# Ledger of designs, part 32: designed miniproteins, single chains, continued (2)

Each design is a single chain, and the fold is of that chain. pLDDT is the mean over its residues in the fold that is shown.

## One batch from the design tools (miniprotein)

Design m5091
Fold by ESMFold2-Fast:
Structure m5091 (fold): chain A 61 residues (1-61)
Amino acid sequence: AEGDLFVAREDYKAKRPDEIDLKKGDIVEILANYNSDYMLVKNLKTGEVGWVPRSVLAGLN
């Protein structure tokens, strides 16, 4: 599915089994917004799908 694109502002290490790792500069596609703190994303570089904190992402538009 097409979704909004965001960039990882910093490296992130998954802290829960449903989270993914990010490297600064990774582009992610937003799959769902469940609450104000976390987003479900697909990392377009790695193909991984999982939750990450919204605070580590910036919009590309």
Scores: mean pLDDT 79

Design m5092
Fold by ESMFold2-Fast:
Structure m5092 (fold): chain A 96 residues (1-96)
Amino acid sequence: SAYEEAVRAAEEALRLEVYLAENPSLPAEEKEELAKRAQELLREAAELLGLDPSVLSEESIEEALATEPDEAKREAIRRVLELRRRAGEEIAAIAA
């Protein structure tokens, strides 16, 4: 389903964000390419979920989850929120 594709795209994007945090010594060009790919994947996830692709913050995802009447779409948004939270925790742990 489109919602499963959205979750997959978000998972890949957030995995790239964690990888970038783990590898601060990567060449600047490689960092830019991976960051751009992560942004493109998050945009794809947002579009598939009918969300504004410019605002995929934890807060914006929580707001979307709170107002979504469709159960299948709500479940997909919830899964993306959990992936975002997990990535944030992993990045924080790397920085510690």
Scores: mean pLDDT 81

Design m5093
Fold by ESMFold2-Fast:
Structure m5093 (fold): chain A 72 residues (1-72)
Amino acid sequence: SLVAQLQAEVAALEQTIETGNEEEIRAAIDRLDQLQAQLTALLKQQPSPELQALLERVQIARAKALLKLNEL
């Protein structure tokens, strides 16, 4: 399903932020920005608790990535 694919992608991006180098983390932020826009658009079409939880995870992951880049 689309939801399962998005969940898997977010989990992979969360892992990249924990273990990745600067270039990988920057690429992850770009993808998280795209996912935030996509999830926001999907939620406007039909509210979903699963997509709301994913949006929160994307926002948290993005904040962590920015903090980690500031230390590199």
Scores: mean pLDDT 88

Design m5094
Fold by ESMFold2-Fast:
Structure m5094 (fold): chain A 64 residues (1-64)
Amino acid sequence: DDAAREAAAREIARRTGMTLAQARGAVTLYLSGFSDADLVQLMMRESGLSREQAEEALRILRGL
């Protein structure tokens, strides 16, 4: 569902300070089967998120 994926990406960008492009990437990786731990580490490393922000993004992804 493209609408649900775009809505999740926009919510992540709004809540965490991640760019919309980075948030769309995170949605794609989540749906590709990346583990929760790998997603948190990638968001912290590649998007400069704190652990708290990465965990917030992961909560939004889990709603998909």
Scores: mean pLDDT 86

Design m5095
Fold by ESMFold2-Fast:
Structure m5095 (fold): chain A 111 residues (1-111)
Amino acid sequence: MTIKKRIEELKKRYKLSEERAEAVVYTALALRIIGELVDAELVVKKEDDPFAKELIEAWENKDVDTFLGLLAEKYRERGELEMADELEEVRERSTPAAQRVYEALKKNMEK
């Protein structure tokens, strides 16, 4: 499922405006991304996990493309294919909604 399709489904199902549906989708995606980063930071303190280390290094280096690619692969390995596809959509910036998520992540990586 694409970000745009999820926004349209929420608008139709819950009678939300475009702005509200977009905010819900972005908030859900942001919470998942923050959760993965926090998990990686906790894992690195307990064990030498190459994936967790690479994810943290991509964030610290402000490398949005590598960060999203690593997360997409992780979600694909977990069988969460729709989430992996949404992360790849953001990485490719294939829609205006995906471009906005990419730019927000990039901004949050900046000091």
Scores: mean pLDDT 77

Design m5096
Fold by ESMFold2-Fast:
Structure m5096 (fold): chain A 118 residues (1-118)
Amino acid sequence: MEEALRLYDEGVRLAAEGYQAYKSGDYEKAVQLFERAVELLEKAIELYPDGRVYVTLAATYAMLAEAYVKLGQIEKAKEYIDKAREWAEKARSLGDQEGADTVLAEIDRVKALADEKA
């Protein structure tokens, strides 16, 4: 539990830093930060499954996909869109329908952006 919470907090912090890099147009740095964030969030889930962490992981994968769209790496972006959707559906199966629906809407937005650049 304690280790899972520590990994979750660090993952959330890295995702927030990644989002700031994304907003400043530093998409390469955003990708690096989001990739580290998803790694830590996946480790947190392995130690203690929690629907909140599933929603956070799905949202972070969606942000990672959007950063890859900005870098023109459309195939990589589509791979992470699929991963984001998988984790969002897992969150729904654990009872977090509202969180899952919110992140699925964001995933659809990112997918539309990727399709426009393909």
Scores: mean pLDDT 87

Design m5097
Fold by ESMFold2-Fast:
Structure m5097 (fold): chain A 80 residues (1-80)
Amino acid sequence: SKVEEAQEKMREIMNKYGEKINELKENGELTEENLDKIYEEAVKELEEIREKYPDNEQVKEDYEVAKEILDEAKKKLIAS
């Protein structure tokens, strides 16, 4: 279904975000500026998926949940 396709794409974005965080850690580049950049990129990619399914309330809700997870992850890393 289109919902399953959207969820799979969102999962890929979330996984990519995690990989980028690990790359920043390995390179000693885990700064607020770099975290902001990858966060903004991930949110934009999630927004693009939401926009492709404008009448789908499930995709809209999945987008809000994913964005919240990314925001919390960023805040925890900055606090460390």
Scores: mean pLDDT 82

Design m5098
Fold by ESMFold2-Fast:
Structure m5098 (fold): chain A 92 residues (1-92)
Amino acid sequence: GEMEELLEKLKSKDVKTAMEALLKILSLPEISEEDKEKILEAIKEMEKEVAEVLLGMLEGILEQNKTNPSVLSENSLELAKLLKEELKKVLE
């Protein structure tokens, strides 16, 4: 399904592909708890170089959302915060 394709793209060594997958995931209107777990697992398998770029992008999105709260839905904001913490662990 779409989530399975997004998870494979998220684990890509191609930074642009991984970034586009993350943006698409954050734009989804609803994400199940099972799919959130799968997304967090995919982040753990990520190459450090890709994880560093995605962390920077995600921090930028979170900063934009502080100025304009419509940038992320409440559900996407919660997911983005979880993904930020998991990406930080990959880089440690």
Scores: mean pLDDT 84

Design m5099
Fold by ESMFold2-Fast:
Structure m5099 (fold): chain A 86 residues (1-86)
Amino acid sequence: MEKEKEELKKKLMADILAKMKANPVFTDEQIKEVLEKTKELEKEGKVMEYLKEKNPSAYEQVEAMPELEKEPTAIAMTLMVLAIEI
């Protein structure tokens, strides 16, 4: 179970980070800042609260996900939302 969650999280995060790196609009500093903020929210257990406030549609989509996929998807969606906001 943990292995499957970690693998999904790794894949989703890697896809988003690769897209950010390929986009010349994002600097390495901005990518690091977005990662740091995402990690902070994850450590504090506030990922779902953040999504509900900033993107209710994404929050609803994550809530509809199977339990195994909820956390990885929520973290990936938070990274995307933070990237759009800055």
Scores: mean pLDDT 77

Design m5100
Fold by ESMFold2-Fast:
Structure m5100 (fold): chain A 88 residues (1-88)
Amino acid sequence: SERERVAAELERQAASIRRLGKRTPLLETTEPEAPREELLARLAELRRQLRRLSEEHGADLPEEVREEALRLSEEYLRLAAQLLNLLL
């Protein structure tokens, strides 16, 4: 199902974020700031940006790029928590 697919994808992204050395907060249930479709579109764009950074830099992340990756990852987790709340 779409719910199972999204949950699996969120788990993969959470694991990637943990590997960046940032403590993954408990997914705080926040009220959704946008409709499901808009949240999905924003998550897709953030995933695309994070994947691009990973592909371009691999393990050799300059400090500035690492900070950008952390910022995008935090935004992704925030929106993903909202999306998960809408799907569950």
Scores: mean pLDDT 68

Design m5101
Fold by ESMFold2-Fast:
Formats: structure tokens, sequence, C-alpha cells
Structure m5101 (fold): chain A 66 residues (1-66)
């Protein structure tokens, strides 16, 4: 697994968060059955997910403020 694979998981998360898919299955599928991740890659993925979640909340707040 590489940064490119981590980016693919993040793209799946972004699509779910953006509402481009009808449910969270894409993110759940990637997280439930990812390829073997090293400890370092798991940590990087979790940190990136946390950052994306924060960005998503900020975007949702902006939309609510409109």
Amino acid sequence: MTIADLDDAMKASLRVMAGLVPDGSSVDEVLADPRELSDEEQKALLEKIAAMAAAGRAAAAELAAA
C-alpha cells in the first residue's frame, strides 16, 4: 500500500461526504475491507480522515450559514 492507495480511500470518503453516493457504503467498504495497511499508513489515513472530517464540518457550517 502507498500514498496513492491512501488517496483513493480519501477520494471515496470525499464522495460520500459530498453526497455523490446515496449512502456511506463506499467509505464503509474501503474501511471494512482495505488492503493490508502498515502501522504508518493506518496512522496517516486516520489523521487524514480526521482533517477531512473537520473540513467537511466547516463546509456544512458554511452551507447552513448561506
Scores: mean pLDDT 57

Design m5102
Fold by ESMFold2-Fast:
Formats: structure tokens, sequence, C-alpha cells
Structure m5102 (fold): chain A 91 residues (1-91)
């Protein structure tokens, strides 16, 4: 299944580039293919957007592991499947 992941991060805690590298590694370790990766570095917040293909369970596991490791840096996580929101931590 194809998923779109959007993570908003506190730029004072972690750079978007560093977060993107760690998240790509976690996704690959959980048998998720990264199709596209975009990083928007900001002064206060950074946004990482990933298009991924895999099992929903594997995507959620990777996001959970990342969120647990960087709980102080993660502001919001959004997960989209076929244009529908399946996870929105900001809501």
Amino acid sequence: MKFEIEITLDASKISGEEAAKELEELLKENNVEVLKLEVEEGEKTSVVRIEAEGKEEDVLKALQEFGEKHSDAVISVKLYKDGEVVLDSSA
C-alpha cells in the first residue's frame, strides 16, 4: 500500500535532514520502500514528507519507534493512505 507521511519537528532539537535519514533507515528496517523524500528546513520547525510503499503495520511501527526516540522533537505526525488521513497526532 502507498502512504504519505508528514512529520513536523522542533528545529532546535533535531534537523529535518537528520530526522529524514533516521526515518528512512527505520522504514527500510521495517521492510517499507521509500519512494520519495522531501525536507523543508525552517528556523523554528522543519517538515519531513515521505512517500512510502509497504504494509500499514510496518509503517506504523517505524513511526512509533521514531516518535519514542524523538518524543521531545516531534510536534506532529500525519499519515495518509490514498489521500485519506489514517493518523493525525495534531488533531
Scores: mean pLDDT 83

Design m5103
Fold by ESMFold2-Fast:
Structure m5103 (fold): chain A 68 residues (1-68)
Amino acid sequence: SSELEELEKRLSTLSMEELREEFKRFAREHFSPERAAALIAHADGLEEKEDLIDLFLFAVREVQREAA
């Protein structure tokens, strides 16, 4: 989707630290506390920026799936 393409471009411009903070905020805002904690723990284990972006896009798609 155009929204996912725009998000991916924005995330690619962020530092790894900024990406982690944005992901934690997104996870806490859009998921239950238990699911957010699991997603954040997974993200904390990722050291490559591309892997964290992939996880972020996955999380966004999950939110979209639940809204459908």
Scores: mean pLDDT 84

Design m5104
Fold by ESMFold2-Fast:
Structure m5104 (fold): chain A 87 residues (1-87)
Amino acid sequence: ALSADELAEAVREELRRLIREKASVEEMVARFTAFVRAHVAAEHQGPVLLVLRIAIQEIADNPEASEEEIERLLEGLERALRAVLAA
């Protein structure tokens, strides 16, 4: 399983890439679901996927978001992922 640092960095980089590619919510959810199932311990998969789904939806609902707003969202996501994995 990935550490909290490894998971947060991988998610942050992949989200930035998918935002640049204008990926759909469905594509983002599918990619992160596969990633979480492969790399996150079974007991943490549900909470991690919930946090990721919230972040993906917030990005999709704000197509005109500035780079600063996106970075603030990604920082919040990183904190939430660390909290879930520390439990």
Scores: mean pLDDT 81

Design m5105
Fold by ESMFold2-Fast:
Structure m5105 (fold): chain A 94 residues (1-94)
Amino acid sequence: PKTTLTFDDQKEAQMLEIAARSLAKANPEVRVSVQRVDGKTVVTIEKPAESGEAIGEGLFYDVDTGSWYQVTLTIGPSGEILSLEVTFLRKAKK
């Protein structure tokens, strides 16, 4: 099964891509693709229906605010997005 998400916000798309690619790295059965269409970012996540819940984590740096965030993506057995958690960690020094 596939989950497809469309983003108008490029930072939200980047955060999801970071976590989703980390998830695919930890779970070889998961496929992630990212496309840009008409100024929007389309992210597709594909995994087998028989596999269980999968979690991906990554670090996102917001260049506009100078802040680091931890991004955690949890997907369910059918590839549905159960949660995308964004946690502020710290501001960059210098």
Scores: mean pLDDT 76

Design m5106
Fold by ESMFold2-Fast:
Structure m5106 (fold): chain A 60 residues (1-60)
Amino acid sequence: MSELEKKIEIIKKAFDKYVKELENATSQEEDDAIRQKFNEILKTILDKPVEEAEKKVKEF
């Protein structure tokens, strides 16, 4: 697979985690924190190599 294809798969994994975290959020503060983490992960996926992006998504 190309690097771009790998990054797309990582984005899909990040989005799946994001949706699950939002489903479990019970307050606006939790929702805002989850959205902020997801935005940081997206930036990492786009700006960093695949290995670093995968690590960031795993930590989420």
Scores: mean pLDDT 78

Design m5107
Fold by ESMFold2-Fast:
Structure m5107 (fold): chain A 105 residues (1-105)
Amino acid sequence: MKRVALVALETSPETLAFAEELERALEAAGHEVVLRVVGPLSPEEAQQVALEAARLGADVAVLIARDAESPAARELQLAFDGAGIPTLVVDSRTADVEAVLARIE
């Protein structure tokens, strides 16, 4: 069982549907989703999300973004890295839920 922070950087129906499917799959696999965040984040908000994930004991962060190389995705990855939380970056357009689950121990 892992404690997962789930962050979706976009509010598109496709991204939200993928985030909901991934959350259900994580919980069905016996993981706990301890933090759920949706929407664009400023650098300050990204830092606060990473600190809250650390406070909640997150073992891993899953970042859902249409572009993993976007400034927002990179800033959030840096914030999680600074908090000591490994990050998996997932593109909702190309990602497979089962492949994401396989990357979480």
Scores: mean pLDDT 81

Design m5108
Fold by ESMFold2-Fast:
Structure m5108 (fold): chain A 94 residues (1-94)
Amino acid sequence: SLIEEAKELLKEFEKKAIEAVEKKDYKTLREIFEEAVKRLRELREKTTDPELAALLDMIIAELRDMINNPEKVTPEKIKTFTKGALERLEEVEK
């Protein structure tokens, strides 16, 4: 399922992004965000579901906004973002 793939991608993103922020490794943090955006865009291109497409577009936009303001990226912000994204994906799945 594309939804399951997106959920697993976001869980992996959260773990890696928090680790990079805690290590103050902002180069790796940027690469983690860019990889997440790339992989979510690939899922977005594969979906024929307009609700999932719109949700993936919103998630991608939020990730891009966060990486453009890296000084505002905290573990708490990453957790809040991923929790919200996962909850919205579960609503589309149900």
Scores: mean pLDDT 86

Design m5109
Fold by ESMFold2-Fast:
Structure m5109 (fold): chain A 80 residues (1-80)
Amino acid sequence: LTPEQAIKNLRTYVERRIKDPELREKALEALDKISEAVKAGNTEEAHRYLEELARILREAGMPQEEVDLILESLKRIIDS
């Protein structure tokens, strides 16, 4: 699975999991920013948006264990 495909799959997952449309939009924007930073080779920027995504997912009421799995998947993509 390419990094781009992995992020797109995760985008679909997040879109289905978050019920609040405003928080959903913010989470998808954060994922898009992570994707852009990864493509640009900007690891530091990608990690900043990853932290922002984590905050949004927690605000949306996502369980911590689920947030941790999403963050671990994205960290693997960013650090690869």
Scores: mean pLDDT 84

Design m5110
Fold by ESMFold2-Fast:
Structure m5110 (fold): chain A 69 residues (1-69)
Amino acid sequence: MSEEEFDREVKEALVLIYMAIADIDFEKGDLESAIEAYRKAIQLAEENGLSPEIIEDARKRLEEVEKAL
């Protein structure tokens, strides 16, 4: 496996971790923390050319949190 493939997999895992943290924060009512975590996930996914589906899911969740403010 190339270093580029390995780096991409690590970044994909990190995006999923940020999304999971954001989901937990949203469920707890920590809206500001949830927004920050979703934004970090979106930024990392966009900067690394990750799946559009992951970016779309994160953006949808971010919109739901912003509507709850």
Scores: mean pLDDT 79

Design m5111
Fold by ESMFold2-Fast:
Structure m5111 (fold): chain A 84 residues (1-84)
Amino acid sequence: MREEAYRAAQESNGPVGAAAIAHGAKTAAGMSDETVSRAVRLGREHGPEGAAEATYLAGIEGKASPEVVADGARQGANAAKNAL
């Protein structure tokens, strides 16, 4: 999951993709709006590594399964690609 999120962020316009991936993963994990906003900021500031860590932590600390978190991250990556 972490390596997959990192690769997806690199393929989805770096910081923009990273922010969208972090948003998707944390939202899919059922985390609070505050946690989602913080993860989006870290994705923007730290790029692919920020997205990878946000996705990994969402899978561990969130209420959703890792598969659901991965789907949320993938949807975020696709949204970033379509926004361009």
Scores: mean pLDDT 74

Design m5112
Fold by ESMFold2-Fast:
Structure m5112 (fold): chain A 94 residues (1-94)
Amino acid sequence: SRKKLESLARGVEGVSKDEELAKELLEAETVEELREALEKYYEIVEKELEKMAEEIKKTSTPEEQKKIDEGLEEEKERLKESLEKILKEYEAEL
């Protein structure tokens, strides 16, 4: 979906400050080009989530740290599922 790609491009600019990667997502004409751009973005988002988790854990109890780790793993799985879904939808529309 074009609207999903536009939302992802805004996220790329906000999270990575990488205007070129945002442009790669918007200008992707093949599934392979979109995959490469999304995999780069996925990696950046995952690293930012890990960084956020570590910052929160510094002021958290052991019980809270366990819940943060569990939540981080859940978000990583959702990102992976979202990536595959976007690629399938794009391939079907191409």
Scores: mean pLDDT 76

Design m5113
Fold by ESMFold2-Fast:
Parts: C-alpha cells; structure tokens; sequence
Structure m5113 (fold): chain A 96 residues (1-96)
C-alpha cells in the first residue's frame, strides 16, 4: 500500500479578501480513504469532491475543491483518513 499524499494549490494566485478556489489532490492506495476540507479546524460543508480515479501506477486519485474568501489569518487544511495509514493533514500555503 501507498500512504495518502496531499497536494494543495489554488486555481489562481491568492489575494487577501478575494474569492479563490482551493484545490486538494489526494493520491494513495488502497482507495479506501475518507477526505475532508477544514477551515480553522472546522469541516467545510460546501466543497466539491471528485469521483475516485486512478493514475498510471494504479494509485487512487481524488480531488477536493472549495471556494473561499482568502484570509491569511485562517488555516485551510485538507485531511485524509485511511484504515491502513491513519490521518494525513496538509495545510494550504500560498507560497507553495
């Protein structure tokens, strides 16, 4: 098995006080992970979750996207829970 890896990005460069789409791409194996998006430790209720796909190596791939008004004082996180690997969290960093 491959532990889940999370990559976070935005659809455009982030600007304070402007609306942007945060994107989290989750890759791992097996495909039995649960994914969520959090703001300041609280789960977001308005985000889009793609169907599970598979890459050329047979790893499961799933994409989360959420529209937010960007505030640098807020913490935005993608969280993956897997029976085999436990919990993995990635914080959004606009410098990445």
Amino acid sequence: SVPPEIKMSSSSPVVVGQKTTLIATVTGSPADFEVSFKKNGVELTDYTLSPVGFDEDGLAVQVLSAEVVYNPNDTYEAVVKSPTSGEVTKVFNPSD
Scores: mean pLDDT 78

Design m5114
Fold by ESMFold2-Fast:
Structure m5114 (fold): chain A 60 residues (1-60)
Amino acid sequence: SMYEQRVRSVKLMMENLQKLGADLETQRAMAEAALRHLSEVLDPEQVAEIEALIEKMLAE
């Protein structure tokens, strides 16, 4: 599904940023930009689930 593809894309983006040594500010900015785009194509509940995944990845 589109949702599953978007989840995988966001996870890969965050993993790549962490591997490149991006600081937390950069990771949050990139995540916020991605969530803005996702809000145009996904349900609010689906966006919230991806946001929760991002917060989990940032918090360890």
Scores: mean pLDDT 83

Design m5115
Fold by ESMFold2-Fast:
Structure m5115 (fold): chain A 108 residues (1-108)
Amino acid sequence: SKEEKIKKVEELAQRALEGLRAIVDPSDPEAQKLLDDFEATVQELLERLKKAPESDIEKLIRALRAVLADYFDRLEAYYREKGDTEKVEQVRALRAEFDAELDKIIKE
């Protein structure tokens, strides 16, 4: 149902944000800004998803997937430039997990 899909997307987005907060050092202002921008965009899309007509739900979920992909790409590039191989691997692992789970939600 619409309500079940929205709940799954909200839970997945929350887990993605928690995973990113675990990777991002609070003393790194550039990484924090990327995370803050990501959180704001995700919250905006989730609010739109809750208020959307049923016909727009899949479109908004796909938009959320695109936002997740873009922020993972930007954060991975940032840590790669810093030479932080461990954080690059952590970002990649998190991305793979949540992209796969989001694809399952879209296909349901």
Scores: mean pLDDT 83

Design m5116
Fold by ESMFold2-Fast:
Structure m5116 (fold): chain A 99 residues (1-99)
Amino acid sequence: MKERVKYINEALEKIYELVQEAVTGDPEEVRKKLEEEMNKLIEKAKSDPSLKQAYEDLEGMKEAALRALDEGIIPRLATRERVEFFLRAGVMEYRRKKA
């Protein structure tokens, strides 16, 4: 199933770009952009019942990224690999809280 991977990769790219903006930009503007972009991807994934797992993963990634902005840890997520690792951990935490 390639569609799930496509949504997750699109979200990773958008979050990574916004993380770079947050290092030198206005965190409030970045937070708003992140919410808007992630909500668009989540709504698109929701339109396909076969993508339920992708939708849940996108919600977890959104929560993790917003928390990183709120806690001011974004400047420490300077590489794509660090962003991916952090978001993966956030998805696991979100799943535990939801269960």
Scores: mean pLDDT 69

Design m5117
Fold by ESMFold2-Fast:
Structure m5117 (fold): chain A 75 residues (1-75)
Amino acid sequence: MTIPREALELEVEGGMYAIAGAVAKLQGNLEEAREYYRLASEKFREGARLARDSDPELSRILEENARVLERLAEE
């Protein structure tokens, strides 16, 4: 079984946006933080979609990460 490279690249991008969101929040830039969390959520959801058939476990993990970040974007 091969993890799709594109799904892994989206996981990395999602992680980078999540970190950017956390940094923005620490600096008091709440609107910027929400936008980064939304972008991170979108990347994780696309990664989950691409991994669905080849790595269902990774797909589930990415979907859960997307839901957490989606909630942070709504706060």
Scores: mean pLDDT 81

Design m5118
Fold by ESMFold2-Fast:
Structure m5118 (fold): chain A 74 residues (1-74)
Amino acid sequence: SMEDQAAQIMGIMDELYDWVKKNASKMSEEERKQQKDYITQFSDMAVDWMRSQGMDDTAEEIKKKRKEILDILS
């Protein structure tokens, strides 16, 4: 179901958040920039997909979690 897919995407975003929180301080500036680029690309695709399916609330949750992740990497 779309709800199962939404939950899986949010699970991935939460895992990325935990991983970044643990590892960002160990990264170089270049590595942090690369991770930002990857996370932005993934989350943009996920947001577009969720919006295409009418899952606007989930899309906004993904964007919010992305912001939290990118703030740690900044």
Scores: mean pLDDT 88

Design m5119
Fold by ESMFold2-Fast:
Structure m5119 (fold): chain A 85 residues (1-85)
Amino acid sequence: SADDIKEALIEKAKELGIEVEGETPAEILKSVVEKLLEEGKIEEAITLVRIVVDAALKLGDEELAEELKKAAKEVFKKFGIELKL
């Protein structure tokens, strides 16, 4: 479910010491990706985005997958990186 993706993102944020302030999976993903990119962990950020987008697609939630892709691309663009998924 979408809740499974949210739980996975919250657990990842916890592992990274990032406080979760967002209510949606996309908001949480943005926070985690931004922290990873600030730390130069570009490959880890790309891997996380691919995992959560693939999970949303496997659940049949194409709208959530698009929201996650858009959120990730916006953060990557702020760091001068074109995210290819």
Scores: mean pLDDT 81

Design m5120
Fold by ESMFold2-Fast:
Structure m5120 (fold): chain A 82 residues (1-82)
Amino acid sequence: SLLEQAERLRQQAIQAAQVDGDYAKAAELYAQAAELAGQAGDPEQMREYAEQAADYAVKAGLISEEQAQLMKELARAEAERL
């Protein structure tokens, strides 16, 4: 299922962040998990994964904290529409 695929991506993201120290990869994997959770119609998981993706993107130096805040606001709005 889409949710099982999202969960596997979440586990890979945790591995990337906590074991490999690869925050850019963690952000990418969480973003993919958010997309799958959204497609599955799970607003809570989609929002949580999207927020984790934004936070790891900041840690990776890919985006600013201001950009991450905007991404989190968009994720919350998207979750409310699901």
Scores: mean pLDDT 89

Design m5121
Fold by ESMFold2-Fast:
Structure m5121 (fold): chain A 84 residues (1-84)
Amino acid sequence: KEELLEKRAEFILRWRKENGITDEQLLKQAEGIAKYIIEKDPSRKEEVERLLKEFREAIQNKDWEKAARIYARLLEKYRELMKK
C-alpha cells in the first residue's frame, strides 16, 4: 500500500513539474500541507519540520524518488487528520 502511494506521489510531482509548476511552487505546496498538520496536531511539529527539510534537500538535489517518498508521508498524515 505504501509503495503504491510513493509511486503515485512521484507521478504527481513529475506531472505537476511538466505542467509548469516550479520547484519553488512544489515547496510551497508541501509547506502548506505541513503547516496544516502542525496546526491540527502541534505534537508532530518536529517530525513534520524534519520532513520539510528533507523534502527541500531532495528537490534541490533533483532526487524525485526521495521527494516522492517524503511527500507521500506528508499526504498520509494529512489524510489521517482529515478523517477526524
Scores: mean pLDDT 75

Design m5122
Fold by ESMFold2-Fast:
Structure m5122 (fold): chain A 79 residues (1-79)
Amino acid sequence: MEIHLPKSLEEELRKIFGEKFDLLTEKEKMVLVSLAAGLSPEDSFRWSGLDPSTASRQLANALEKLGMTEDELRKRLGV
């Protein structure tokens, strides 16, 4: 299923993470957008018709591609 991300949040995340953000899949980007918005990634996946049980795996994949820990990600997102 195609995921529509808010352009303003996607542009903000691209400024924070640079070119590495473009290495992320749409599902991995959805996890980052959810965290930046102060939402549960699991709930955002459920509301988007995605399997919420995979949200943690998508977060782990995004962290690996960005080369950072969850704590570092949260600090960069201001969460």
Scores: mean pLDDT 75

Design m5123
Fold by ESMFold2-Fast:
Structure m5123 (fold): chain A 98 residues (1-98)
Amino acid sequence: MGVGFYAALEANRLIKKANEKMKQADEAFEKGDLDTAIKLYEEAIKDYERAVKVAQEGLELAKQMGDELGVQFATDALNRAQKGLEEAKKKLEEIKKA
């Protein structure tokens, strides 16, 4: 199996973990627990950043190996990780301004 496929699986695992933290952070924010919300958004950012790195490394290697399916899987994971990272950073900035 191609390296891009395995990189996408690991990136998707990290994205799922980050999404769960984002949900917990949103719930903490709604309850007025700003300290917990900030901590969870920061943890989600770290998980998304790691997902971006894993997906980027997998994409480069899939391209080098001519693994077209691995390129597709890694690209999709990279796009999802980047979107999650942008949303998490935006949420953290909004809380820090409050």
Scores: mean pLDDT 88

Design m5124
Fold by ESMFold2-Fast:
Order: structure tokens, then sequence, then C-alpha cells
Structure m5124 (fold): chain A 82 residues (1-82)
């Protein structure tokens, strides 16, 4: 749980910077933190949705939408892990 929260915080920081490479790396770390708690299908589905939302928002210059996507995904991951 705390590892998911820490990884999510790093993903939010990457999204705030608008750095797509940093977002991809942070998403990978978030996947690693969540992997013990979720099935491969659940993890792949949530991460794919997250990446689409974050990359789309950053291309539109909407940093707030990118950060919200990370927050919502982290909340879902935490809920499924419990």
Amino acid sequence: MKEIEEAAKRAQEAARKGDIKAVLEAAKRLAEAAAPYLSDRELASLLTALLIRVVGALFEGDVEAAVRAVEETARELKEKAE
C-alpha cells in the first residue's frame, strides 16, 4: 500500500513536469509496486488507461488532468490491493 502511494507520488511529479519519459518510468515503478496485489490483466488495463489519459492530457497542455489521472489510478490500485 505505502509503496503504491510513493510510486504514485513520483508519477504525479513526472506528470507535473510534463516529462513523458519520466511518466513512463514512474508508471513502470507503480506497476512493480502494485504487481503483488493485482492480476496481470487488471494491472495492464489500469496502466494502459493511465498512460492514455496522461499522455493525452500532456499533449493538450493540461497538467492538472494528467495529475488527476495518476491520482485516480493510484486510488483504484489501492482499493483493489485491499
Scores: mean pLDDT 78

